# Designed miniproteins, single chains, continued (3): the designs that were tried, part 83

Each design is a single chain, and the fold is of that chain. pLDDT is the mean over its residues in the fold that is shown.

## One batch from the design tools (miniprotein)

Design m10863
Fold by ESMFold2-Fast:
Structure m10863 (fold): chain A 106 residues (1-106)
Amino acid sequence: EESLSEKIKRAVEIGERMAKTRSEEEIKAALKAAEKDLEANPSSPDAIAAGVAASKAALELGNKELIEEAAKLLEKVLKRIKEHYPDDEEAIEIVEKLLEEVKEKL
């Protein structure tokens, strides 16, 4: 089984690929699906990773409305990591850096 930080690193790569292969509507749907999954499964590494992937895709696509949704989702993701995986400093650092990049584009 992969560590949370390994899943998050893969999620960043998936997000970059989604921005190149998915439509704006599909990325918007992915953001909403990831938010719903994270609310239902707050400690799930897969739910956390899905949130990271969708948020990275929104950032790379460059749509301001999607970037605003990504910022909100990443704040929730970061809160869940700090609550359930507080010792995974690498996962926290990656998500904090991604959130900073998202906020810089607003």
Scores: mean pLDDT 87

Design m10864
Fold by ESMFold2-Fast:
Structure m10864 (fold): chain A 60 residues (1-60)
Amino acid sequence: MSAEEVKKQIVEAVQAFMRENNVKYVAVIGKERPETPPNVRLYELESMDSGEKKEVAVER
């Protein structure tokens, strides 16, 4: 399993939660691999659009 698959599940769940709580920005911290340092990604969701507007990675 790669971070790509995990990210899909997390983003989908987070977007639903953000819409219910009227949140525009979320920072997601996760590990791509067991030995890899954690990655921090910032997501911006447009409440009017009901979709992910922007994704900014801190560590690639």
Scores: mean pLDDT 56

Design m10865
Fold by ESMFold2-Fast:
Structure m10865 (fold): chain A 89 residues (1-89)
Amino acid sequence: MTVAELLKKIEELIEQMKKEMAAAKTEQEKIDVFVKYTLELEEIAKQLAANPEATDEQLKAALQKIYDAVKEAMSKVDLKKLQEAVDKA
C-alpha cells in the first residue's frame, strides 16, 4: 500500500470504530469492537512505520491520531472486561 492509502485506511478504521462503538448495546460488544479495531490500527501503523516513503511528520501525526482515537474509545469501555478480553487473545 502507498503512504496515502495507509493514511486513508487509518482514518476509515477510526471512523468505523466510532460508529460500531456507538451502535454496540452491551459492554462486551463495545470491548469486541475496541479490540478488533485497535489490532487493525496497530497493523496499519506498523505498515506505515515500515514504509520508506513515510515522512517523520506523517508518521507522528498518524500515531497521534491513533492514540487520541484509542484513548477516547478506551474511556467508553469497562477496563476490567477489556483486561479479560486481552488475556484471551
Scores: mean pLDDT 81

Design m10866
Fold by ESMFold2-Fast:
Structure m10866 (fold): chain A 66 residues (1-66)
Amino acid sequence: GPAQAEALERALVRLVIAGALTAAQAAEISKMALDGASPEEVRAAALAHGVPEALAEEIVRAMEDA
């Protein structure tokens, strides 16, 4: 829902600032979530982009905590 999308956007912005994701990779993950992707699908996409497992778990947690 909207709260999960907002939480995900905040997490993705932090990862881009930290250098863990490019802006393009963050945009792809954001689009997946807007298209109805589950937290597990978002996690799998982050791992496919080379995000470390700990940071991929933070993305999932941000979506779940919304």
Scores: mean pLDDT 78

Design m10867
Fold by ESMFold2-Fast:
Structure m10867 (fold): chain A 81 residues (1-81)
Amino acid sequence: KKEVAIENIVESLRDFLKEKGVPDELIEKYAEEIRKALENGDFEKALSVARKALRDAGLTDEEIDIVLKALEHALNVLKES
């Protein structure tokens, strides 16, 4: 269920950004860009947008790397399924 996996990834990122105090309007913008990138199989763009969103959320480069490693793992599962 590729579409369910994409929505789970997007929702996890939304929840994380909300917990970090990112404005809802900006969260929805990033979530939509990531969803479109994932639907198109553009995982590089999805990771790039996620990095930008996490930086806007006030994360350090070290924190961003930890979150992106988890996202890369989820994307690899999606690519292989």
Scores: mean pLDDT 78

Design m10868
Fold by ESMFold2-Fast:
Structure m10868 (fold): chain A 120 residues (1-120)
Amino acid sequence: MEKVKELLEKHRKKDLEKIEEIAKALKERDAEKVKKLVEEHLKEDDKVAAEIISLAPKELQQEIADVFIEHSNKVVELVQEGLKLLEEGKLTEEKIEKLKEEMKKITDEAVEKILELLEK
């Protein structure tokens, strides 16, 4: 359990760093860099998810997997929203900050949900 909690907190910190990088790329209006950062982020998330799931009790593995899937889907949706706004010439710094805050919130919610499942 301690190893799982340590992996999850390390994952949270890395996710928050990646979210800052994605927000910076959106400010730079570099759609290709945004796409690359998101792809790298999702691959890293998949690896961490697999490690955490493998260490979790069997009865919790599917529910934990579902949390990671929901998190990944929400991140992709927010990034696609940012990319659409960029394409339409509607991407403001305020909207980038809002997307960044929303991505951080869903990351925190996912981590807290998994921690709650593991500490019951």
Scores: mean pLDDT 86

Design m10869
Fold by ESMFold2-Fast:
Structure m10869 (fold): chain A 77 residues (1-77)
Amino acid sequence: MQPVLSAPGEVEAGSTLTVTVTSDSPSDLTVRDENGNVVASAKNATSLTVSNLKKGTYTVTATDAEGNTVSTTVTVR
């Protein structure tokens, strides 16, 4: 089943970002900054919590065990 990714569209700088994924299989979660650098990741997870994010645009990607990938963007202000 393709994973369903839930994340806020916008969070405050220095706050905590929580990303959740709903999938029938284990999912790998990755958060990248606007330069493509990985700032947080979790393997075989249903959620990922990232604290102390700097201002910028982040890309959250979830990949399940079947290779299905979904992504969303989060703006930190």
Scores: mean pLDDT 79

Design m10870
Fold by ESMFold2-Fast:
Structure m10870 (fold): chain A 64 residues (1-64)
Amino acid sequence: SRDEVRRIARRVGVSDEGLETLIENVKSGKADESEINTFANYLVDRGASEEEAQYVRDYLLSLK
């Protein structure tokens, strides 16, 4: 699942560093569901499908 999230993020131009920072912030409680939803919407705006954005959102929510 993490490799698929990285694949989606890279395809739409999100850096590996930016994604890893978000993952760590979600795990530590620094990023909440609002930040996760904002990121999922950002992926759609950059060309991800709704299904890809939902997959990323579900993955990040699973880390809480």
Scores: mean pLDDT 86

Design m10871
Fold by ESMFold2-Fast:
Structure m10871 (fold): chain A 66 residues (1-66)
Amino acid sequence: AERLDPETAASDIVGQFGPEVTVDIDGKKSRVSAVELTQMLLAAPDGTEITVSAPGVEPRHYVIKR
């Protein structure tokens, strides 16, 4: 999994998956907008693992680094 800071991770995810994505954090799945994603990642502690998915795109794994 790539280790990215919250803002870089949010930008990369939106660029790859579009403005609405499904995010899995610790087994909790949420459909979020780009703004909501950025807020969630900024609130996430260092080392938080996330899985991002969207229809027709292979799921990707990220680790948030502060």
Scores: mean pLDDT 77

Design m10872
Fold by ESMFold2-Fast:
Structure m10872 (fold): chain A 70 residues (1-70)
Amino acid sequence: MKVFISGVKSEEEFKGLERYAKLLGAEKVEKVSEDKVEVTVSEEVKEVLSQFLGETFEINGAEVKVESIE
């Protein structure tokens, strides 16, 4: 399952999101565009993240948003 997150503007912000996502059980985290990250998760982790769909929150000073879940 794939989760797309926007708002990551720098390498440091990406590294912070990657560490956080992996702590939550993400299998893979990759940057797919300038400010968009693709996170590969299990179905269980996807259900947790779907609760935040469309929500904006702060990670390492970056305001990030869960854009879509596919």
Scores: mean pLDDT 75

Design m10873
Fold by ESMFold2-Fast:
Structure m10873 (fold): chain A 87 residues (1-87)
Amino acid sequence: EKIREEIRKLFDELVEEFGPSAAAKALNKAFGVKIDPNASKEELYKVLDEILDSLKDEQEMVDFLNRLRKAYEELKKIHEEAEKELK
């Protein structure tokens, strides 16, 4: 339960900071799923819950959390660099 809450919090940060399209890209990188970048916020959370339900043990959840954090950090760097290039 606690690991699921941490994953949801990180995903909330992704959606709030970068929008649902960026969050979909992070999930695609972290879990290798193909999510429509035009999916609604509600649809993205349903997919996240399905991913979490597919994870069979705590180690798989920890691995997913770590992959999602890495994808978040990569997206944050890309976003910051893109903003600098736009003046």
Scores: mean pLDDT 74

Design m10874
Fold by ESMFold2-Fast:
Structure m10874 (fold): chain A 98 residues (1-98)
Amino acid sequence: AVAEEAREAGREGQEAAKETNKAGNYVGGSAAGISGAGASAAALMAERGSDPVRAGESAYLSGRTAELAARDGGSEEGEEEGREAEEEGRAALEAGRE
């Protein structure tokens, strides 16, 4: 469901932020964390009965942004969590369209 996938994208985005911060890239970690929070907000939108397509699109954009921020952060663990945030965001997008 859109809310479940968007919430997972938010969780993975926050984990990407933690790993990127551990690698010493606090700017990249902050960007990934903000993006993860965006995915969590998309989950809340879906739970509150917002348009599922728009909620899924918001989750996808947020998850992808978290992946890009973590990738530039120089942590292998951060890159893995960022990729998972993007994958869950994409799943939320697909769920919203179906």
Scores: mean pLDDT 78

Design m10875
Fold by ESMFold2-Fast:
Structure m10875 (fold): chain A 92 residues (1-92)
Amino acid sequence: MNLLKAIGLTIRGIGHMLEGDYEAAEKDFKEALELDPEFSSAWLGLSDVLEKQGRLEEAEEYRKLAEEKRKKYYESLSAEKQQLADNLEKSA
């Protein structure tokens, strides 16, 4: 998916949230997720906007998804970083 466009839409959504335009923010975050469903920041932004709207159950579901996406990404980075560190320790 197009990560750069998803980032741009997420930043725009955050801007709308700061202005109190939660409807526009929700639309921007949803569009970002259509471009990159793995982008945890957009899930987190959508969760925050839903919480601001009083949609607490939906906010918690999306917050859990954001945590899962972020954890999966971090685990993949940690595995890659650990593999690199192990190779450096064994090769040095």
Scores: mean pLDDT 77

Design m10876
Fold by ESMFold2-Fast:
Structure m10876 (fold): chain A 88 residues (1-88)
Amino acid sequence: SGAAARAAAYEAYRKDILDKSKASIQKAFADNPERAKRLIAILDESMRDAELLELMRLLGLTEAQIRALGPAARTEALARLYDRREAL
């Protein structure tokens, strides 16, 4: 499949995991929404940091360079993250 399709598949996978985790946190802390909100913020940051580190390793680029990637280069990078998860 094309890079756009693989990138979309990776983003869908990431979103599914995050949505399920957030729903579980919200349900567990329904009586303490401020704690749920804080834990969700930590989860979002941890996932973004993990993706950033993976991209830095994969591409040999700094954080600033990864953040400066144009849409086409970003799509290709996400497609490669998908490939790494599908291939052992």
Scores: mean pLDDT 85

Design m10877
Fold by ESMFold2-Fast:
Structure m10877 (fold): chain A 61 residues (1-61)
Amino acid sequence: DAMEARMAAMREAALALVDVFGRDPAAKAAARQAIEEAYRQSRDPAEMGALIEAALRRHLR
């Protein structure tokens, strides 16, 4: 399924961004949790992308 493959790739990319740019272990854990929740909750890549962007903005800035 192309949509599921895209969402899985988005999850992988977002987790990699947290690992590269995250400095605080607690903030990294919170960002990873939010990304995993976006992956479980979202029905499409657009919704997932918006939730991931919000999580990264909150926890990595």
Scores: mean pLDDT 82

Design m10878
Fold by ESMFold2-Fast:
Structure m10878 (fold): chain A 100 residues (1-100)
Amino acid sequence: SMEELKERIEELTREAIERLRELARRHDIPEDVLEQIIAIIEEGTRKSLEDLSKAAEYLEEMGKRIVELLEERDVPEEAAEAVERLWVWLYTRVMDLLDS
C-alpha cells in the first residue's frame, strides 16, 4: 500500500541518519556539516514522500547536494566517500521499494 511504502521510506531515512551520525563520529566530521547533511536528507525524503513519482529525481538531487557540501567544506576523501556510500545505500533501498 502507499501508506506502508511511505512508512518504509521513513524507516530507511531514520536508519540512514543514525548511520550518518556514526560515520561523523568515526571520521571527525564537523557538527555543522553533519547537521547540513541531515537537513539535505530530510528535505529530499520529505519531497519524495509528497510525490513518490519523483522520488528518484529528489534522491539524485539529495546526492548532488551532499557531494557539493562535502567538497565546499573540504571534508577528507575517506569521510566523503563513506557518506557517499551511505547515500548510495539509501537511494538503492528506496528505489528497490518503488520498483516492487
Scores: mean pLDDT 89

Design m10879
Fold by ESMFold2-Fast:
Structure m10879 (fold): chain A 75 residues (1-75)
Amino acid sequence: MVIEVPYEEGKDEEAAERLVEKLLELGFEKVEPQSIKGSFGTGDKTKDKILLLASKELGFENVYRVKDRIKLVKE
């Protein structure tokens, strides 16, 4: 499964909040996180950390950026 949300430059906390909110709207619950696979494509360690924390709370395995979109992958 793949979820996409817009990513806004310089708004890392807002991006993390939007990811969590979107996933909760879609019926996901906070769960014990699985190991994260792959890499975060934001190019910024702080942004990648925030995205990792958001995806860990919801059990997503992979988070990466393509241009101005963030993709979350589970499975």
Scores: mean pLDDT 53

Design m10880
Fold by ESMFold2-Fast:
Structure m10880 (fold): chain A 67 residues (1-67)
Amino acid sequence: SAAEQAIASARLGNELAKKYLEEGDLEKARLYAQAGKQAAQAALKIKPSPEAQELLKESQELLEKVA
């Protein structure tokens, strides 16, 4: 479903953001955290869920770490 694809995209974005943050690539970490946030917001609009809310929170926390 579109919601499942959006959740998967948010999870992938957040995981890539974590990887680049660990590698010290703050520019890529920020880019992927923003992509994860956008996908999580899309998932919430399609079908609100605790999973999508947690992914959005994680994206926001990752963005704070790369600020």
Scores: mean pLDDT 89

Design m10881
Fold by ESMFold2-Fast:
Structure m10881 (fold): chain A 64 residues (1-64)
Amino acid sequence: SAEEKARELQRAVQELTALADSLGVPEAETKRVVHEMLERIENEGASIEEAKAWAEAQIRALGA
């Protein structure tokens, strides 16, 4: 359902934000990655799982 997808997306954003904070990634970079993740879901037809995995990899690279 749309409600279930919205909750899954909210959890993904929260988990990515927590990961970025733990790795010392600047807020501006975290917001950019989250925005690009949302664009992949909305405009490129990516699943939440696929887009989240991509975003997690980006955050980890920025935190290295």
Scores: mean pLDDT 85

Design m10882
Fold by ESMFold2-Fast:
Structure m10882 (fold): chain A 72 residues (1-72)
Amino acid sequence: EPSEEVKEASRVVNEWMRSDPSVPQLVLKDLSKEGVIQETIKFLEKVKETADKEVQEKADIVIEWLRKKLES
């Protein structure tokens, strides 16, 4: 299960995405499937390009957690 830090980071990213309707809502649904995890990582990398520093830092936390799930 994700840690409290990852859950909080996910919440911040989701709130930012809801504030910008131009950003597609793909991330943070079913993370048990490898393909979904890979697409979520790619989407979060794109979020980092347009988001402010705080959201970028939270996206990095989620990306690191997702990459560990792919390695396990």
Scores: mean pLDDT 68

Design m10883
Fold by ESMFold2-Fast:
Structure m10883 (fold): chain A 89 residues (1-89)
Amino acid sequence: MEEAYRLLEEALRLLAEEARRTGNLELEILIGMAEIELGVAKLIEGKADPTPLLRRAAELLLEAAELVEDEEVRRRVEELVREALELLE
């Protein structure tokens, strides 16, 4: 589980840097939504299963990646998110 959080947080960091560089508000909104899902997942850790929230965060980050014009950044985000999703299966 810890590794899934690490991968999603790294993807989030890369997307946040891209949003800051480009000023893309739609990208910023999707990032904010993913941050909320990750934050709630951490809050319920040990009390309930965070997996559905982590999957939702991953889906939001993949949607955000589609808005990224830099192919290297998009590819890296997609790789990180897919690796996290494999850990959640």
Scores: mean pLDDT 86

Design m10884
Fold by ESMFold2-Fast:
Structure m10884 (fold): chain A 63 residues (1-63)
Amino acid sequence: SVLERLVEEARRLVEEGLSGLQTGKRLLPIAEKEGISPRDVARALAEAGLDEAAVGLLQVHRE
């Protein structure tokens, strides 16, 4: 699914050393283009153990 693809992209970015905020900035445009709520993406990230990326995405979304 698109959501699974976003989680795997987030995992890759975190493994490359990006912060949660940097990861969120990369994922937000993709989520918006794919029509997925940033909150749903953040929940999926948290469920996958990517808590910093989940928080970062929500912080970027509030800007």
Scores: mean pLDDT 84

Design m10885
Fold by ESMFold2-Fast:
Order: structure tokens, then sequence, then C-alpha cells
Structure m10885 (fold): chain A 116 residues (1-116)
């Protein structure tokens, strides 16, 4: 149904946002901000995966939940990525870039769910 494809895309982008946050955190090193970004990314990935399963069941409610989860996961990844970026270095720069990408993808996923 119309919600199924949008929901799958939203959940997949949520999982991608979580993975981006986790990788960014790892690359920022052992900083407190890097560790928090990694933890946030992991949580976001789990959230995205769960939303994907719900969306695959063809529920319109699942599609909306997937979009909301993707947006929230991306926003959290961006927040921690920006904090890691303040520490500088290649790891911090990469974490900031991945966090911003995760936020954009999460917001796009939420909008696509609303359009479908």
Amino acid sequence: GPGTEAGREAAREGARAGNAGEEGGKKSGNSKEGVMMSMSGGVAAVSGGSSYASARNGSGEGAKLGGESAKESGKKAEEYGKKAGKEGGEGGKKAKEEGERAKEKGEEARRKVEEE
C-alpha cells in the first residue's frame, strides 16, 4: 500500500542515520562527545530497524512511526556529531559531517512518509 514504501524508506534512512552517528563517534576517538555519539547512533540504528519491521507489515501507523523515529535518530546523531566536531581533528570533523548527513536524511524520511 502507499504507506508501505514510504515507511520502509523512512525506517531505512533512520537506520542509516544511526549508523552514520555510530561511525562518526568511533572516528572522533575516546572523547566524551564521541562516546555519546556512538551510543546515540546505536540507539538510533535499533529504532530505525524496529520502525522498518513495522512499516513492512503494511501499517500506515507503522509508516508514520518510522518517519518520526528516523527524524529523531538523525537529530540526535547531528547533536552529538557537532559536539565531537568542536574537539577538532579528522575524527571530530568526520563525526560532525556524518551527524549533519544523518539529520538531513532523517528529516527527508519524515517528509516522504507525509507525502505518501
Scores: mean pLDDT 59

Design m10886
Fold by ESMFold2-Fast:
Structure m10886 (fold): chain A 82 residues (1-82)
Amino acid sequence: SEYEKKARKLLQEIADILREAKRLGASPEVLAEMERLGARAVFLYNLVKSSKDENIQKDFVEEMEKLVERARKLLEEARAQS
């Protein structure tokens, strides 16, 4: 479905953000928060894949978008500390 494709892209974005944060030598606290966001994104991605209701899939994708936004803000903080 379109939501499964969107969720997969969002999951990949969080993974890319975490890799960049590690490359920049982000603090253990920032990395731990990003890893928690990544774990939550994997959980939500599996819910999107298992759901048959497009409204429910949309809600989970919107939650994943919020996780990506939080991860991007943490990456910006890591860059500022470098």
Scores: mean pLDDT 87

Design m10887
Fold by ESMFold2-Fast:
Order: C-alpha cells, then sequence, then structure tokens
Structure m10887 (fold): chain A 75 residues (1-75)
C-alpha cells in the first residue's frame, strides 16, 4: 500500500541522517501515511507523496555518502 511505502521511506530517511530537516521530512511522510489510511488523500496525492518520498530518500543518502558521522547502533 502507499501508506506502507511512505513509512518505509520515512524509516530510510531516519536511518540515513539525523539532520533536523530530514527528521521533519520523515515525520511529514508518516503523517501522509496516516492520511492515506484514513482515506484523506486522493490517488494522485498518494502517487505524488511517494515520488516526493523517493527524492527525499535520495537526498538523505547523498548526505550520508558525503559525511561519515552516522550512528552505528539502531535508535
Amino acid sequence: SYAQKLREYAEQIEENTASPEDRAAAESLRERAVAVERGRMTPEQQENAVRVAEQLVELAKRRVEGEKITLREPL
């Protein structure tokens, strides 16, 4: 489901970086996942949210590739 994909992308963002901006992005994706489950989003909005989530994951990964200061342990 789109809700599950949004949560998985939010988790990937949180795993890749601890920046305040990326944490806010992950929280936004979790809120969108709840909106999907509650029927508050159109199919077009769901597809757009997944596309945005994919781009946010790519940005987070690029930051990690440039920085070697990451936690080794799970949060």
Scores: mean pLDDT 73

Design m10888
Fold by ESMFold2-Fast:
Structure m10888 (fold): chain A 81 residues (1-81)
Amino acid sequence: SLAELLRETLARAESLSPEETIALLAETFGQVAAAEPDNALARFLAAASRAALARIGEMSEEQKRAVAESLKAGAEEYLRL
């Protein structure tokens, strides 16, 4: 299921860098949004993670960490639905 895919993604993210976490979450949220096109939260998370990836080279390590944590929090919110 998509929820199981997202839980596995979050578990893997615990051992990844902020940049790797953003990339992995962008891939997973893209899959969730494609499967649930009417889910506003899924679409927002997919768009936000993709925008973050587009700007990854312009971000400091502190900014990458903050973005990764924000996206992880969004994933936790999705899993509570």
Scores: mean pLDDT 86

Design m10889
Fold by ESMFold2-Fast:
Structure m10889 (fold): chain A 70 residues (1-70)
Amino acid sequence: SEQVELLRHVLELGERLRDPEKRREVVIGALQGALDLLLSPEDRVAALREFLTLSFEEQLRRTKELIERL
């Protein structure tokens, strides 16, 4: 899927950013994109809230897993 390839590319670019705030923004953006493809709007809000309680490293790991499931 073109959308899946784009999300993977965005995530890879995000991991290479030197600015921690921009890196976090890109990872969260990729997460939101993956959730948009997998879940309904209501379920996306619940899932996003749960993910935001995790460490950045855990957010990144789970975002990769979600994209691989697409």
Scores: mean pLDDT 78

Design m10890
Fold by ESMFold2-Fast:
Structure m10890 (fold): chain A 113 residues (1-113)
Amino acid sequence: MLEEERKRWEELLERARKEGDVLAEALSLLRLGLLYAQSGKPEEAKKYLEEALKLAEEHNLDPLIIKYSLFILSRIYLSQGKDEEAEKLLDEAGGPLTPEEEKELKKLEEEVL
């Protein structure tokens, strides 16, 4: 399941980059970051999440993309023993997504799928 889901988001990312769809690109990067983090690949996860965060900030995308990217990054840094960096990122994120915020993020994903 995770492998097949990763492949779908990689294909969407390639398409989004070719089409200049910044929202689809940022959402794909965010999801790939989460999937790589869940698969025990923190360095790849960080690269995807940092790119998603940069795009979201540069293009004034939905704040949920910024919030979730910061939250996942905080968990990765915590797992690496970087407690000070993790705490700063968690404070900037304001915590994990609420169930309502998860529904809004899913709606954004459905618009690009």
Scores: mean pLDDT 84

Design m10891
Fold by ESMFold2-Fast:
Structure m10891 (fold): chain A 77 residues (1-77)
Amino acid sequence: MEEALRDAKEVDKIVEELLEEAKKSDPEEVLEQFERQAEGQKKLAEEAAKAGIMSEEEAKELIENLEEAVRRARERL
C-alpha cells in the first residue's frame, strides 16, 4: 500500500518540475503531453485492478492522484 502511495507522490513532484519547465517553454505543449501520459496511466491502473495485479482501492487512489495532478497543472498552466 505505502509503495503505491509513494508512486503517487512522485507524480506530484513531476507536476512541480513540469510547471518549472512550462515557464521556460510552451505551456500548451507541456500540458498536452502531461495529460496524455496521465490518461494512459489511469487506464493502466484500471486494467491492473481488473487483472488483480493491484487492489481496486490502490487503483482508485492512483487515478485520483493523477486526476488531481492534471487539475493542478491545468490551473497553474
Scores: mean pLDDT 71

Design m10892
Fold by ESMFold2-Fast:
Structure m10892 (fold): chain A 82 residues (1-82)
Amino acid sequence: SGLEALDALLEEALEPIRKITEEVENNDLSNEELERMMEEIERLARRPFEVLARLRVPVPEEYRERVFGAAEKAKEVIKSKM
């Protein structure tokens, strides 16, 4: 179904966001590296919706909230290390 394809596309963003969060939690990173990680999280969160917009696929609001919510939580973890 279309929703299964959406879930797969969102996991392509959510999995790297989780891995960046784990890297930040488990390693002593510089403020410059932490700033780059925040930029990467923002890029990862936006990418699936840019793809879906180009394909003209309607996206339920809950899917946007899930991805951007996860990105905001990850950014808060990064900010806590700065």
Scores: mean pLDDT 82

Design m10893
Fold by ESMFold2-Fast:
Structure m10893 (fold): chain A 118 residues (1-118)
Amino acid sequence: SNIEEALRLLIEGVRYMKNKDYEKAAEKVEKAIEILEKADPNDPNARAALAAAYYVLSVVYEKLGDKEKAQEAAKKAHELLSQTPVSPFSRLLGQAIMAVLEERYDEAIRLLEEVLES
């Protein structure tokens, strides 16, 4: 599915973040966003995944020193999150994003893999 393909790309992005390869991380996360933006806008799981991807992209752009792009990505993530109902899927994604923010990349990867198995 589009969501599974996007989550696999998001996992690859987080792996690049662990290795401090932020340019490749951005490429993978941007590709995940492209796929998710083609999904049904009324699918709450697609919306949750898109919010998570924009949040990761914001962190990546901060690491690259692009404050403007980081702020734009964070704003988009917040707008999508406000429209996303709470579910087991969205909670697990939220835990993964918190792990990314805290630079606990191995935990973030594990949590995203658990989302794929959901």
Scores: mean pLDDT 88

Design m10894
Fold by ESMFold2-Fast:
Structure m10894 (fold): chain A 86 residues (1-86)
Amino acid sequence: GTPPAEVEEAERLLDKGEVALYLYQQGAAGPELLDLARRYFERALEIYERLGDREGVARAKRGLGEVARLQGDEETAARWFEEAER
C-alpha cells in the first residue's frame, strides 16, 4: 500500500504552493514567491505521479500552470493546464 506519510507530504507541498501563490497575489512579496510555489508544486507532482494519484497530479499541474501564467510564460501555462485535464 501507499505510505500515508508520502500522501501527507504531497498534500502539505500543495498547500504550501497555494499559500505562496496567494501571498504573491496579495503583494506580500516579490517573484521569489513564484519560484517557491513552483518548487513546492514540482515536488508534489513527483510524489503524486509515483503514487498514481491522478487527482493530485492534476492539482499540482494546475498549480504549475498558474505559476507560469503569473510569470508571463503563456505557452508553458497552456501546456500545464492542458496536461491537467488528461
Scores: mean pLDDT 87

Design m10895
Fold by ESMFold2-Fast:
Formats: C-alpha cells, sequence, structure tokens
Structure m10895 (fold): chain A 116 residues (1-116)
C-alpha cells in the first residue's frame, strides 16, 4: 500500500542518517580505512537509491522531494569519489552531513504530511 511504502521510506531515511553519523564519528576518530569508508558510503548510496525508487513509484510524492533525493544521492556519490582520490576533508564530511540532514528533515516532514 501507499502508507506501507511511505513508512518504508521514513525507516530507510532514519537508517541513512544513523549510518552517516556513525561513519562521520569513526572518520573523525581515525577508526575507518578509506576502503571501509567507501564501503559504508556505497551501502548508504544503495539505500538512497531504494528510497528514490520507492518515492518515484508514489504519484503523491512531489517532484521537489524526488529532486531532493537525487541531490542527496549526488552528495554521497561525490563523497565516494573524494575518498577514492584521498581528498575528503573533515570540512567536506561536515558540510555533506549538514546538507543531508536538512534534505532528510524536509523529506520526512513532507511524507508525514501525506499520512495526515
Amino acid sequence: SEQEKLDEIIKLVVEVVREMTRLYEAFLKGEVTPEELIAGLERIEAKLQRILDLAESLPTVSDEIINLLKEALKIVQEMIEKVRRGELTKEDFEKALEKLQEIFSRIVEELNALKA
């Protein structure tokens, strides 16, 4: 059902936020290798793709939300490429996390409004 898909999207968004936060904390502590960081970001990318696929299957989800999900996916993909080049800084990760949190907050707010 539509409500089951909306609930799955919200659950996946919460998981993405938790996983990004854990990767950021591990990165700051020097507790992840570049290979482990790429693997973590690729898992997040896969979840974002699943969220996008679910959202695109729902005619009630706005083009604005679809575009925000595409922006989130692009941010994660750009982070992966920076890690591969050895160019990811603490500031890059912090800016990406802040932008993703803003995007996901907006998505959750809009999806909860569709359930009301």
Scores: mean pLDDT 88

Design m10896
Fold by ESMFold2-Fast:
Structure m10896 (fold): chain A 100 residues (1-100)
Amino acid sequence: APPAVSVGAVDMEAGGSRVRLTFAGSTPEADARWRAAAEQAYRALREGKPDLDIEIVDGATPEQLELAERARELVDKRPPGSAVGAGGTLEEIRAALDAA
């Protein structure tokens, strides 16, 4: 029998500047949840949340942890008045993370 899997979501806490990522799983449903969580985090970055804090909670896969670290590094490297995420598409944000 395959091991038990769990799924998580991206939550934006009160204040709108923190994104909590919770993941675990290897099913198509877990993959869909991970994708939705990543798109939601990138949408927050795209909408110009300069103080976006990405909190990683237990259950995340190594790949999801790496994605969260890359997004955090992008936020940390954002200069004041930066257009990072402003008006960008999800693809542009992914390209920026890949280039960082």
Scores: mean pLDDT 46

